Designed miniproteins, single chains, continued (4). Designs and how they scored, part 49

Each design is a single chain, and the fold is of that chain. pLDDT is the mean over its residues in the fold that is shown.

## One batch from the design tools (miniprotein)

Design m13794
Fold by ESMFold2-Fast:
Structure m13794 (fold): chain A 58 residues (1-58)
Amino acid sequence: GSIYGDVMAESHRLIQEIKKTGSQSAIDQARAVGQRGLSDPLSADVGAATLKEVDEFE
């Protein structure tokens, strides 16, 4: 898929896992997905939103 679609899907899955389990692994993975999203202008908004939401869990 596109980087936008891939970042959005992974971000959504990981944020839902954090909300359900509080997993540090899921938090770490969501941060990595957010940073990857920021590297591409087409997915930067999703990356920024992911990082902001992850910060709210820590």
Scores: mean pLDDT 78

Design m13795
Fold by ESMFold2-Fast:
Structure m13795 (fold): chain A 66 residues (1-66)
Amino acid sequence: SAIEKAKELLRKALEAAKKGDFEKMDEYVKEARKLLKENGLSPSVILEEEVEIGVVQLKMAVEKVT
């Protein structure tokens, strides 16, 4: 399903974030959102995954600056 494919993309985004590859992370998140939009699905179905990615991104960014 489109939801399953979107969640797979977000899993890849999370791994990219953990590696500090924020450009790849953003690309995967955009592709997941695009897939949901093209299938008429609410972005709320991936909100938990997006929050997890955002937390990792923020933590990695703070560690890099501090």
Scores: mean pLDDT 78

Design m13796
Fold by ESMFold2-Fast:
Structure m13796 (fold): chain A 90 residues (1-90)
Amino acid sequence: DEAEKLLEEMKELYKKIKELTKKTFEAVDKGDKEKAEELVKEIEELTEKLRELAERLREVADEETVFEAEIIESLSAMMLAVAKIAVENL
């Protein structure tokens, strides 16, 4: 099932985004702006890949699977936005 494989890949990327977001806040707490900016860039690359997977998923999946994918995409975008704000205020 192609849709299930795409959703699993999105879930793996989301877990990575969560870990990187946590590390970004740890870097911010330490005042390590260069490390925090590096981590934000990694989150941006993963969220873009996740967005592309969500677009592919919309072509092959049922509405329930698409809805789950869109939630993951939205949560990932929110994590990126919060991480960027934290780094900008450093």
Scores: mean pLDDT 87

Design m13797
Fold by ESMFold2-Fast:
Structure m13797 (fold): chain A 70 residues (1-70)
Amino acid sequence: LEELEKAREEVEKILEESARRGKASEEQLKKAKEIAERLNIEEAPEGLSPIGKLAYLLAQIEHKILLLQK
C-alpha cells in the first residue's frame, strides 16, 4: 500500500508538471513506464497522448489502492 501511495504521488507530480507545460518529456514518460513495470500495471493503450498515458497510469494506481482498502 505505501509503495502504491508513493507511486501515486510521483505520477501525480509528473502529470501536473506535464499538464502545466502542455507536454510530457521523454524522461517523465520513462519514469512513468518504470513505475508501471514495478507495480505490474499494463501499458496504456497506444492511441493515448503522452499526458493521457500518464493519466491512465494514475487511474490504475488509484484503482489498486482502492482494492487494497477493503
Scores: mean pLDDT 77

Design m13798
Fold by ESMFold2-Fast:
Structure m13798 (fold): chain A 65 residues (1-65)
Amino acid sequence: SLLRELLLARAAELAAARARALAKQKFGVEPDKVTVERTSDDTFTATATTAQGSVTVTVRVGPLP
């Protein structure tokens, strides 16, 4: 489904954006690296890494069509 693909792509983008924002808020610096992994059918986990440490954010998209 095109709708399913779009929702998954947006969830991955949202996870990356949230991890980046949280890293900036927590460490006061731009993250050196942001990685996003699909951990289940409806869940993405993003990790933002800085010289001072890392933060991980999980985004669940809910039941997919």
Scores: mean pLDDT 81

Design m13799
Fold by ESMFold2-Fast:
Structure m13799 (fold): chain A 71 residues (1-71)
Amino acid sequence: SLFEEVKEKIEKAKEEVEEALKKKDEEAFKKVLEELEKYLQEQYPKLSEEQQKEVLEMVGELQEKLKKLLE
């Protein structure tokens, strides 16, 4: 389903971001986040309201984790 693909994409982006941060690769880090943002802009409006809420929670968790790692 589209929702499962979106969740899988977010999880892969989380892994790629963690690898980029471990390698101190700022360009790879920015690229992963930009690609995820573009993907979510295209796919997010196609999801149900309940699925959209879950996606926002997952993205919020990722943003909170990044904030703690970068601060």
Scores: mean pLDDT 80

Design m13800
Fold by ESMFold2-Fast:
Structure m13800 (fold): chain A 55 residues (1-55)
Amino acid sequence: SLFDRATEISLRMETLSPAQRREIVETLQQALKESGGDQEAAIAEAEKRIDEIFA
């Protein structure tokens, strides 16, 4: 569910630096702007960015 995915993002963000957390928040905000408020699209972009940080 979107709730489970959002929860996973929040948990993974706890292991990130303040600068990396800001990048994830900016990614979410930008995706929301570009999609007209599509929460699923925003979560998918945040998941992608977190995966890039942990790779």
Scores: mean pLDDT 82

Design m13801
Fold by ESMFold2-Fast:
Structure m13801 (fold): chain A 68 residues (1-68)
Amino acid sequence: SREARRRALLEALREAIEAKDYEAAQRYLTELVARDLISHEEAEAIGRAIHAKDYAAALARVDELLAR
C-alpha cells in the first residue's frame, strides 16, 4: 500500500540520517516526493536541516511524519 511504502521510506530515511549517509538520505527524500508520499515543503525542510548539520531537527521532522 502507499501507506506501507511511505512508512518504509521514512524509516529508511531516518536510519540514513542516523548513519550520516547523506547520499542515501537524499535518495529517499527524492523518492518520497516523486511518489507524492510527503510534500515538497516537508522534504525541503528536512533537506535544509541535513545541509545545516542540524540532525536533531531533521530526525524530529521525520518522526513527526512517521506519527501521521
Scores: mean pLDDT 86

Design m13802
Fold by ESMFold2-Fast:
Structure m13802 (fold): chain A 74 residues (1-74)
Amino acid sequence: MAAAELFQATLQELRAEGVPWPLAVAEAFGYVKERLGRAVTDAEVRALAEGLGISEEEARRALERGAARARAEA
């Protein structure tokens, strides 16, 4: 799948599971990065936290949940 398709599918799934939108966006991003074998940079963490109105700590935890989800599905 294209990265954008994978992101949207994962975001919809997390939202259906009751994850709040800002955390669902960060978690879906972490999931996609892990599935593509790409590292999340500190600059991307800061940009996500600022854009979503959450703390960097909340963003990092959501990103790691997404990565863990991707690894569990491997």
Scores: mean pLDDT 83

Design m13803
Fold by ESMFold2-Fast:
Structure m13803 (fold): chain A 82 residues (1-82)
Amino acid sequence: STSDRRRRHDRVVDYTRRRVSYGRVRDTHYGTGTDDGFRVGDTYDSVVRDVDTDFNRLFDSFSDDDRRVVYRRVRDVVRRDW
């Protein structure tokens, strides 16, 4: 159960990161199949940080505190029961 939950959390975070990165690549790069933006982190924290990096571009008006809250929320939400 604990292992399954942790795996599910990682998948959700990675999925969110891929969606954000993929959308950005679509607008910036002309590359169908060139998914340089979807990089899977080795650790849970790395994946969450990647999401924050992508969010930074979308939410440029956000303060550093808000960005930190966003990626922490992603981590907290993922840590919950789905």
Scores: mean pLDDT 45

Design m13804
Fold by ESMFold2-Fast:
Structure m13804 (fold): chain A 72 residues (1-72)
Amino acid sequence: DLEKQIEALEKKIAADPKNAAAWYQLGLKYEELGDLEKAAEAYEKALALSPDNVTLQLKLDEVKAQLAAKKA
């Protein structure tokens, strides 16, 4: 259940807001749900905690590109 996975990640983040891995996983789950805006927010949080993470930078850029395409 995707909703339960999101809830579990939100609880992990509430306990440890500096858990970059949990923020990244939350972004992945929001992408699966189709909520690209929330996915971008979660990836931005993960990247703020791990600013040299190239994989996260590329993932955030891809989600932002998809959001920009939807605004056209």
Scores: mean pLDDT 83

Design m13805
Fold by ESMFold2-Fast:
Structure m13805 (fold): chain A 80 residues (1-80)
Amino acid sequence: SMEEELKKAIEEIEKSKTLEELEEGVKRAIKIILTHSENPLKAIGYTLRLIGAVIEAELTGDLEKAKKEVVETVREFLKE
């Protein structure tokens, strides 16, 4: 299910120790969201938030802040 796939993506993201590992987890979460979402505009909105968190981490080097923001964004999507 989408929920189980996204929970696995969250676990991968929470375990990430590098920006590259975070980016791979985020790419998987985006693919799951876009593939399973019945509302394309909401899916795009969440995707942009996830991309924004990765870009901010690339600019600031703050991996822990980005991981937290990504996990909260994916969990918010799951509540819809």
Scores: mean pLDDT 86

Design m13806
Fold by ESMFold2-Fast:
Structure m13806 (fold): chain A 60 residues (1-60)
Amino acid sequence: MIEEEIENVKKGIELEDEAVKKAKELGEDEKLIENGKKAVKEAEELLKEGKFPEKLEEAR
């Protein structure tokens, strides 16, 4: 069950990364681009450390 939520987060990370790339190509606000990159990195780190499942359990 947690696996489905993790897959949704991974898909979100991919979409966010693509959106950041496209926003950068269009010359969007650099602060928004940096914030997006930071959020992606934080989410990736949580998944690698296994802390994300604990956060999902807390949020239920």
Scores: mean pLDDT 65

Design m13807
Fold by ESMFold2-Fast:
Structure m13807 (fold): chain A 64 residues (1-64)
Amino acid sequence: MSAVEVAEEFVRLNPNSALAHAYLGGALFNEGRYEEAIEAYERALELDPNFEEAKEGLKRAKEA
């Protein structure tokens, strides 16, 4: 089972969790899936605009 599959299950169980979406963003970024990582981090920031880890993740994914 991949890290992305684990992260997708975390989001499925916790769809309104900024942490779950940010975790998915990190897993997608590690696989080089930068556009999908951007979408996941943007969703995390919609749920929590002050989530610093998601802001940093989004910046890294956009610069990749």
Scores: mean pLDDT 86

Design m13808
Fold by ESMFold2-Fast:
Structure m13808 (fold): chain A 71 residues (1-71)
Amino acid sequence: SSSRLRREREKEELLERGQKETLENMKQSKTKEEQQSELSKGASELLSDPLVTPEEAGEAVQRAYQEYLES
């Protein structure tokens, strides 16, 4: 139980950190509202997956940002 709760917290923290870093990179390309909308969608999906490690969640957010820029 405690290991699961700890992992969920770490996942949330890494997602938040990744979102902040991604938003900083997006500042000149997109409006703040648009930036948060895209990040929120990806973060919600990652946060819901119990099999994703906290570290993988952070990496996935960065990958989603790269795909977004390619679009």
Scores: mean pLDDT 64

Design m13809
Fold by ESMFold2-Fast:
Structure m13809 (fold): chain A 74 residues (1-74)
Amino acid sequence: MSDKERIIAVAEEAARFEGAPDSVVQEIRDLARKAPDAETAAEVAIRYFEEHGLPLAAKAVRVALKTLQERAAA
């Protein structure tokens, strides 16, 4: 699984957990897939979640991005 696919998976799971409808989960998946890399996919997902009142999903994506960056630095 690519780093971008991992970010998308975290975003989908976090949005579902916070109670987002399937339409929102599908929209974030499509938007994040258009991003060139994992970092951009995470930023797109975070902005979308913050704009749509999903702050816990936004936080989950921020944590996933930080973990991915720490893994790359190790």
Scores: mean pLDDT 82

Design m13810
Fold by ESMFold2-Fast:
Structure m13810 (fold): chain A 81 residues (1-81)
Amino acid sequence: DLELRAEALEKYIEENPNDWKAWRLLGQVYVELEKYEKAAEAYEKAIKLNPNDKEAWYNLGEVYEKLKKYEEAKKYYEKAK
């Protein structure tokens, strides 16, 4: 259940707000739920905590494509290299 997974991650993050891996996982769950704005926010938090998370940069690019923000998506893909 993706909704229960999102809830569990949100609760975990309340106690562990600096765990960038948890923020990235939350973003991935929101993508599967097609909640692209929430996914972008979660990936942005992951990247702020760990700018070397290439997977989060790539996933943020994909989310911005879904939001039809193509110039922003291109910039995030460049950061994923």
Scores: mean pLDDT 89

Design m13811
Fold by ESMFold2-Fast:
Structure m13811 (fold): chain A 62 residues (1-62)
Amino acid sequence: NKELIYRAAYDVATDALSRGESEEEALEMAYSAAKTVATRLGVKLPDEEIRKIAEEAVRKAK
Protein backbone atom coordinates (compact mmCIF):
# COMPACT_ATOMS: atom_id res chain seq x y z
CA ASN A 1 0.00 0.00 0.00
CA LYS A 2 2.60 2.60 1.06
CA GLU A 3 4.88 1.43 -1.79
CA LEU A 4 2.20 2.24 -4.39
CA ILE A 5 1.58 5.65 -2.79
CA TYR A 6 5.31 6.41 -2.78
CA ARG A 7 5.78 5.24 -6.38
CA ALA A 8 2.97 7.51 -7.60
CA ALA A 9 4.48 10.48 -5.75
CA TYR A 10 7.97 9.65 -7.08
CA ASP A 11 6.80 9.33 -10.71
CA VAL A 12 4.96 12.66 -10.53
CA ALA A 13 7.90 14.41 -8.81
CA THR A 14 10.39 13.06 -11.38
CA ASP A 15 8.18 14.16 -14.28
CA ALA A 16 7.59 17.64 -12.82
CA LEU A 17 11.29 18.26 -12.16
CA SER A 18 12.23 16.97 -15.64
CA ARG A 19 9.79 19.54 -17.11
CA GLY A 20 11.52 22.35 -15.21
CA GLU A 21 8.99 22.80 -12.42
CA SER A 22 10.30 24.13 -9.10
CA GLU A 23 10.81 21.89 -6.07
CA GLU A 24 7.79 23.57 -4.45
CA GLU A 25 5.60 22.78 -7.48
CA ALA A 26 6.93 19.21 -7.65
CA LEU A 27 6.16 18.74 -3.94
CA GLU A 28 2.57 20.00 -4.36
CA MET A 29 2.02 17.69 -7.34
CA ALA A 30 3.58 14.71 -5.54
CA TYR A 31 1.43 15.39 -2.45
CA SER A 32 -1.73 15.51 -4.59
CA ALA A 33 -0.78 12.24 -6.31
CA ALA A 34 -0.08 10.53 -2.97
CA LYS A 35 -3.45 11.67 -1.54
CA THR A 36 -5.30 10.48 -4.66
CA VAL A 37 -3.72 7.02 -4.60
CA ALA A 38 -4.23 6.62 -0.83
CA THR A 39 -7.92 7.49 -1.27
CA ARG A 40 -8.37 5.02 -4.15
CA LEU A 41 -6.71 2.25 -2.13
CA GLY A 42 -8.85 3.05 0.93
CA VAL A 43 -5.68 3.56 2.98
CA LYS A 44 -6.16 5.85 5.97
CA LEU A 45 -2.98 7.87 6.42
CA PRO A 46 -2.75 11.16 8.32
CA ASP A 47 -1.88 14.18 6.17
CA GLU A 48 1.51 14.41 7.94
CA GLU A 49 2.44 10.91 6.72
CA ILE A 50 1.30 11.66 3.14
CA ARG A 51 3.37 14.86 3.22
CA LYS A 52 6.43 12.91 4.40
CA ILE A 53 5.99 10.46 1.50
CA ALA A 54 5.78 13.35 -0.98
CA GLU A 55 8.82 15.10 0.55
CA GLU A 56 10.88 11.89 0.35
CA ALA A 57 9.78 11.35 -3.27
CA VAL A 58 10.90 14.87 -4.27
CA ARG A 59 14.20 14.46 -2.39
CA LYS A 60 14.91 11.14 -4.16
CA ALA A 61 13.82 12.52 -7.57
CA LYS A 62 16.39 15.33 -7.45
Scores: mean pLDDT 83

Design m13812
Fold by ESMFold2-Fast:
Structure m13812 (fold): chain A 94 residues (1-94)
Amino acid sequence: SLKEEILKIFDEAYEELKKVLSPEGRKVMEEARKRIQEALDAGKTVEELIAEFKRALSEVVREARKHLTPEQYKKVLEIAKKAFEKLDELYKKS
């Protein structure tokens, strides 16, 4: 259930992010979703899945800083922060 919860947090964050992200930012999230699924199918740990998701969020924030308006960038930061907080809660349970 923890691995399913990670995918749920990812999908919820992506639904909010895709409203503001550039095409490049959306591609980062889509590629990360595939990597997380591949890691899940390969039996990787909850910690490894969380690390991959956090890496994707950091990359999305980095891309947003370059290509979005300050207001859109602030929205990306707010969404990423909430996702990081949810992942930290799951990490404490693993």
Scores: mean pLDDT 81

Design m13813
Fold by ESMFold2-Fast:
Structure m13813 (fold): chain A 74 residues (1-74)
Amino acid sequence: MSADELAERALELAEEALRLAEEGKTEQAYKVLMEAGKLLTQAIALGAPEELVERATEAMRRAREKLLENGQKL
């Protein structure tokens, strides 16, 4: 998987994690967010585009904020 594909997948998973957290599926959202973080770390290491990394990081931040609101310890 290319750096671009990893970052795009991380963005997709971060958005899914936010959606799951909004639905109260906190444990599932946390697991998806952890996978997003793993893929984003790999994408950054492989030189993914800054714009895509920024978008994925922002989506992860929003999901993390929602998980904290739901009482999830990060």
Scores: mean pLDDT 83

Design m13814
Fold by ESMFold2-Fast:
Structure m13814 (fold): chain A 75 residues (1-75)
Amino acid sequence: SIAEAEKYLAQGKKEESAKNYENAGDYYYLAGLHYERAGDNKMAAVAFSRAGQMYEKAGNLKKAEEAYELAKRAE
């Protein structure tokens, strides 16, 4: 649901502010999945793109690439 996506998005922002980049990426990724299931493809793309940026900062380039691919598909 959109409400669940918004909760994960808020947790991702909290983790990003704490510089817990791997956790932030995971929460943004979950937000993207919930937005996609709700049919909000625009917000799904934004959330997956942000997950990719967080995984890059965490040094997890494989997860970053996977998240960016999901962002492109959600467009």
Scores: mean pLDDT 89

Design m13815
Fold by ESMFold2-Fast:
Structure m13815 (fold): chain A 77 residues (1-77)
Amino acid sequence: LELEGAKLYKEGLDAFLEGKYEEAVKKFQKAIELFEKVDPKSPLLAAAYKKLGEALEKLGKTKEAAEARAKADAIEA
């Protein structure tokens, strides 16, 4: 689960860097599901939520982006 989540997170980062924001969102969402099952307070989970928020913001989904960032902040608190 940890390795699979990390792979999906990396694939999301690669998609984000290529401007494939919709694909990045899907990859980050899948990584989040796997990281959350392992450790709901994981720094990796917080990082994935932050990147999900950035990708959603690039797609103009401002409310969804804010929600993802709020989840990252809650994990880091």
Scores: mean pLDDT 83

Design m13816
Fold by ESMFold2-Fast:
Structure m13816 (fold): chain A 85 residues (1-85)
Amino acid sequence: MSTAQAILAAEAARMEAERARLEAAGASEEEIEARLRELGIEGLAETIAALTGDEELAKELKEALLAGDEEKAKELFEKAKKLAA
């Protein structure tokens, strides 16, 4: 199994477990979706930090995505892709 396959499988399992936990706690669908989005953003930032070695870039991207700053997130994501290439 490749490292990427292992990361994706672990992230999928983590998201499924978190959804089940929130459903058991009586969270609304909106709360579940918001939490899963946050968890996905965290996982994306961790992956970018691992691929680029730029923890500051990963942090800025996470902050932009959580703030809904789509323009800044797009610029940072393009920068991350260039560094990972």
Scores: mean pLDDT 77

Design m13817
Fold by ESMFold2-Fast:
Structure m13817 (fold): chain A 68 residues (1-68)
Amino acid sequence: MEKEKAIEQALRAEAAAVWHEQQGDTETAQMLRDYARKVLLDAGFSEEEAEKILEEARKQAVEYLKQQ
């Protein structure tokens, strides 16, 4: 998988995880976060790089939801 596409998939999964968490579905949120991490690792990112990407994705998703 191309790294840019992996980042896009991980960002989408993290955004969905934040939404599910806000709906009270913490189990689905955790599954989506685990999926996002796996996608990044499978694309060749290190664990440190994957965590950094996911942290930025969470910040962006929270900021987006604040605007609603």
Scores: mean pLDDT 80

Design m13818
Fold by ESMFold2-Fast:
Structure m13818 (fold): chain A 86 residues (1-86)
Amino acid sequence: MEKLREAIEYEVEASLHVMKATIAKKLGDLEEALEHLEKALEYLKKAIEILESIPNPSPLAKANLAAAKSAIAALEKEIKELKEKL
């Protein structure tokens, strides 16, 4: 439970940075948006590291790991697309 909570807390931090990136994009600050997306990626990588360290993960922990991996793939795509605009 403790490790799952810690991973979810990193997922929340990643979500906050995605929201900040969205604000920066709406203001036309693509460099600031990129910085926030890269920070979101780092937090999600931390969440995955913790989730993968859980021995005999519960179905909830497995679901969180799958969601975090999907979120990383989406963020990496967004970062690539944003870099192409810079």
Scores: mean pLDDT 86

Design m13819
Fold by ESMFold2-Fast:
Structure m13819 (fold): chain A 85 residues (1-85)
Amino acid sequence: DAEEYNEKGRELYAQGKYEEAVEYYKKAIELDPNYAEAWANLGLVLYKLGKVEEAIEAFEKAVELEPDDPFLRAQYDFFLAELKA
């Protein structure tokens, strides 16, 4: 299910297998397009691959889906701060 794909993506990300992590996060999103955590995780891995514009779009989608989630908002704000440094 979407949660299993998201978790597999996180495992691959922890191993430095960023391209494979992208595939699993995309599979999670294909099953549940409203899965804000999967969108945020996709943003993080895209940033690690140097795909900055795509990373921002993924994070914006996560915040759009869960605008009142302080954890997702904090992650997005932290990520934007890193991009400005």
Scores: mean pLDDT 82

Design m13820
Fold by ESMFold2-Fast:
Structure m13820 (fold): chain A 64 residues (1-64)
Amino acid sequence: SDKENRIKQLEAEISRVERDLADTKAEIEKLKGKDPRKAAIYEMVRAILEAALDFLREQLEKLK
């Protein structure tokens, strides 16, 4: 069904964003104290990914 397909799509998107967020957090830790400007850029990316993840989780809950 369309609903089941959308749930699967959202779950796949959530998994991808969670992976990207984990990778971004790892890069921030590597850059901390070594390249503050680059670390600041990754902190912005982290904030965007966290907002995207919250949005996707909200959309998924509305379908349950």
Scores: mean pLDDT 88

Design m13821
Fold by ESMFold2-Fast:
Formats: sequence, C-alpha cells, structure tokens
Structure m13821 (fold): chain A 78 residues (1-78)
Amino acid sequence: AYEEGVKAFENGDYERAAKLFEEAASQGDVDAIVRLAEAYLKLGDYEKAVEWARRAIATGDPEARRRAMEILSEIAKK
C-alpha cells in the first residue's frame, strides 16, 4: 500500500495516493501518516491535511514531527 501510494503521488494522482496512504496509516505506518497529510495538502483539503499533520506530531517521531510542521507552515501561508 505505501509503495503504491508513493508511485501514485509521484504521478500526480493525489486522490489515489491519499487512499493508499490512509490504508498504510491505519496499520500504524508513521511515514504514511505524513504522506497522507502531504497528499491532502496537494488536493487542497486543508482540514484533513491539518488533521493528519497533527497525528504525525502526536506519534513522537522527530522526522514525522518536522515534516508535519512544514506542512502546517505551508497551509498557514494560504
């Protein structure tokens, strides 16, 4: 699921990427949680992007937190 999500994201298919990352995130994949927030940001769904970015911060993973903060900063400019 995660690898297919990355490929969909790279191809610009953010809706498919979000679905695949949501599946991986539901299994506890922290990288998928961050990727899902990125996919929603690309889709313009800022509410979901914020929700998943906050979840990434809540995991306590330093890299996920940093990436999630970048996503939140990008949304704050909109």
Scores: mean pLDDT 82

Design m13822
Fold by ESMFold2-Fast:
Structure m13822 (fold): chain A 94 residues (1-94)
Amino acid sequence: GKKYELNLTEEAGEEIVELEKGDVLTITAEEPTIVKIEVLEGEVRVIMERNGVVNFDEVLKKGESKEVLLDKGETIKIEALTDSKVKIKYEKPK
């Protein structure tokens, strides 16, 4: 699969990402950022890690969502288990 990177540099935003089975989207932030991952189509695996240590590992199906605080030095990896469409909504806390 292809590898994609999304670095969250803006105060707030929304992205819709289309992934083919086996593709991986890696999300990072330079400052603490609230990230909501919503599966619009398909099925994905969401992994959050820091320095290679897995903090959580969860499968999300169509209509499911996960909200996390992404801190500096943490990484979210979204692996497409099927052809998938994912909405990433983010906002930096005050």
Scores: mean pLDDT 85

Design m13823
Fold by ESMFold2-Fast:
Structure m13823 (fold): chain A 93 residues (1-93)
Amino acid sequence: AEEVAREAGADGEAGAEAAARGEALGDAGAAVLAGGYIAAIGAGATALAGKRAGTGGEEARRAAAEAALAAGAAAGPAGAKAGEAGAKAALAA
């Protein structure tokens, strides 16, 4: 979970900083970006937890990867990068 969260967090932090500066997004856009970043981290953490418990299987990993991609895409370009990182980690788990 920590490795996936760290990887997704790096791209999400860059997006959160851009949103906080208000240069590219209005308040609503900043909230969507932050929400997508958090969702992507959660999906990656869930995939790693499933692997460690031995109950994740390939199907659970694919579902977690899809959730991470969808959450990231909804948050815009920075969120999409975070979602992609979470999805890659989920599939590798």
Scores: mean pLDDT 55

Design m13824
Fold by ESMFold2-Fast:
Structure m13824 (fold): chain A 72 residues (1-72)
Amino acid sequence: MTDAQLRALGALARRLHAAGASPLQVTRAVNGLMNGRSLREIAKAAGLSQSTISRAVREAAREAGLTPRELL
């Protein structure tokens, strides 16, 4: 895992929290991403919509200078 990916994970957690996700939902989403799960699997595990996860991942990747594909 690169420093840029670590920054992106931090940005993801912050954005999900801002969107109203609980600490448990944030933890599940971050763990799912770190374990290479699909967006559908991450959304299901976190109890969030796929659109919420997709948007947060896109924005977090952009903040870290990555594409969403590089974060996934």
Scores: mean pLDDT 81

Design m13825
Fold by ESMFold2-Fast:
Structure m13825 (fold): chain A 119 residues (1-119)
Amino acid sequence: MRAEAERAAASAESIYAIIEDALKEAEENPEAAKNLQKSAKEAAEELVKELRHYADILLEEPEMREGLGKAMSALAMISAIVPELKEAGEEALERAREVGEEALERTEEAAKRAKKVLE
């Protein structure tokens, strides 16, 4: 269980970092923002399934709250990039609220940042 949770946290953090880097590039380059929306739409369903799986593992381990927070932030960012996945964003905010106020705040800020970059 713990080793699986550690791997789930690392995977969620990796996905979060990839999305964060892509959003940073999109902030400086409108063409990168359009490409991000297309790429995210193609990969989003699989990424959402993976992040949900990691979140379920991380919920069983209180020590992995930080990894769970990264998974929720990644889900919220993906849902902001791909409007068809808005339910995943709503789920991310709901789960973050259960984790705590700090996790909710970080998840909301991640979603706002992703939305602002793509406006």
Scores: mean pLDDT 79

Design m13826
Fold by ESMFold2-Fast:
Structure m13826 (fold): chain A 82 residues (1-82)
Amino acid sequence: MDKELLRKAVLLYTAGQILFAAGEFSASQGDNETAIEEYERAIELYEEALELLKSMENPDKELIEEIEKKIKEAKEKLEELK
């Protein structure tokens, strides 16, 4: 069960990273509306990954801290665009 949760968390985190990168690209092109949507979706995926990781019996603390840092970075990017 924990291996399936870890796989799901990693996939969600990876999807979030792709959307975060897409948001950076959209913002660089002046498409702030699309960038905002992409960062918001990235945050949602990061938060889902974080919930799954924290639900595990032996949570990966380093990965949790990494994802929490990514959520903070994405939120800071959103505030710059709003």
Scores: mean pLDDT 86

Design m13827
Fold by ESMFold2-Fast:
Order: structure tokens, then sequence, then C-alpha cells
Structure m13827 (fold): chain A 88 residues (1-88)
């Protein structure tokens, strides 16, 4: 399915040593995905990337919107990601 393809790409991105700005933009788009598992993994991956990159600012406002996500696991992932972005 398309969701399974997105999840596979998210896993692949999490294993990369080099993340591009286009990859970050793609992850930001996935924060609005209809699948809550896709949104959750995108938020977690953005937080993980923030530990190695100082410039993930474009994710801040989308992640703040995700704090109001209907899925509690997505909200927790967004809180975790924002903490990593704001402390790095």
Amino acid sequence: SEADEKLRRLVSLGLREEITDEDIEFLVELLSDPDPEVRRLAALLLGGIARQRDNVGIAVEPLRRALSDPDPEVREAARFALRLIEEN
C-alpha cells in the first residue's frame, strides 16, 4: 500500500548517515499524513535528525500543530521531537 511505502521510506531515512533538506521537507509533509503511524514515525525521525543537525526549524510549527493531533502517540512523538529541536 502507499502507507507501507511511506513507512519503508521513513525506516530507510532513519538508517541514513546523510539527510538532505528535501528529506526534512518530506518528513514535514508526512506530519499531515492520514495514517497516524506515518505521522508518529515522521515526528520521531525529525527529533532524531535534530540531534545531528542544528537547522530543522521548518519542522517546528508543523510539530507544534501535531501536539494537537487526535492520536496520543503522535502527540507524544511531537513533544519528544520539539524537546530535541529546542535543546540542540
Scores: mean pLDDT 78

Design m13828
Fold by ESMFold2-Fast:
Structure m13828 (fold): chain A 101 residues (1-101)
Amino acid sequence: MREEIFKHNEELVNKFLGLKTPITLETLELLVSSISDDQKLNKLQQLLVALYLLTQRGVRIEDIEEIGDKIVLHLENGKVIEIPLGSTKKEIEKLIDEALA
């Protein structure tokens, strides 16, 4: 169920970041929960937050690209989310919720 969406989204995030180490959904939840809402995030943290939030909402990522100072997530439903570098966890959640409305 959510594990299938997680595995799909994780593979895209890991491919984009050039990471070879798999992460479990439980580890991702712990990592995201340790991040404060107002903390300025690096690129890895932004993608881990987006991975977690999209997976929880049952949304699959189609593609990930970097355009200038933004991470651009293309979703299978045709929606696009642009995450500026240095966005907080709270800002990323708002961007995702607005895109999925």
Scores: mean pLDDT 83

Design m13829
Fold by ESMFold2-Fast:
Structure m13829 (fold): chain A 84 residues (1-84)
Amino acid sequence: MKIKIIGVAFDTYLVEVPEERREEVAKLLEEEFGMKVSEAPWLPKNVLFATDGRIADDEQDIDVTLEKGNEALKEVAEALGAEV
């Protein structure tokens, strides 16, 4: 099973992962990208809910925030070997 980014809204990512790789991917997101991985009991067990507050907290201009969000998404996808 492949890792896939299935949703993004500003600083929030929904990442589909194999259940057995959940801890590995969560640790990567937290340690390398400074994201906060939260429990989301309304989501399937193979989906991670991750927030990258650095994008939203750093910028007030919406266009700049969206551009930085797209760059961060690309970096995360490349590090995970993930599809968007």
Scores: mean pLDDT 65

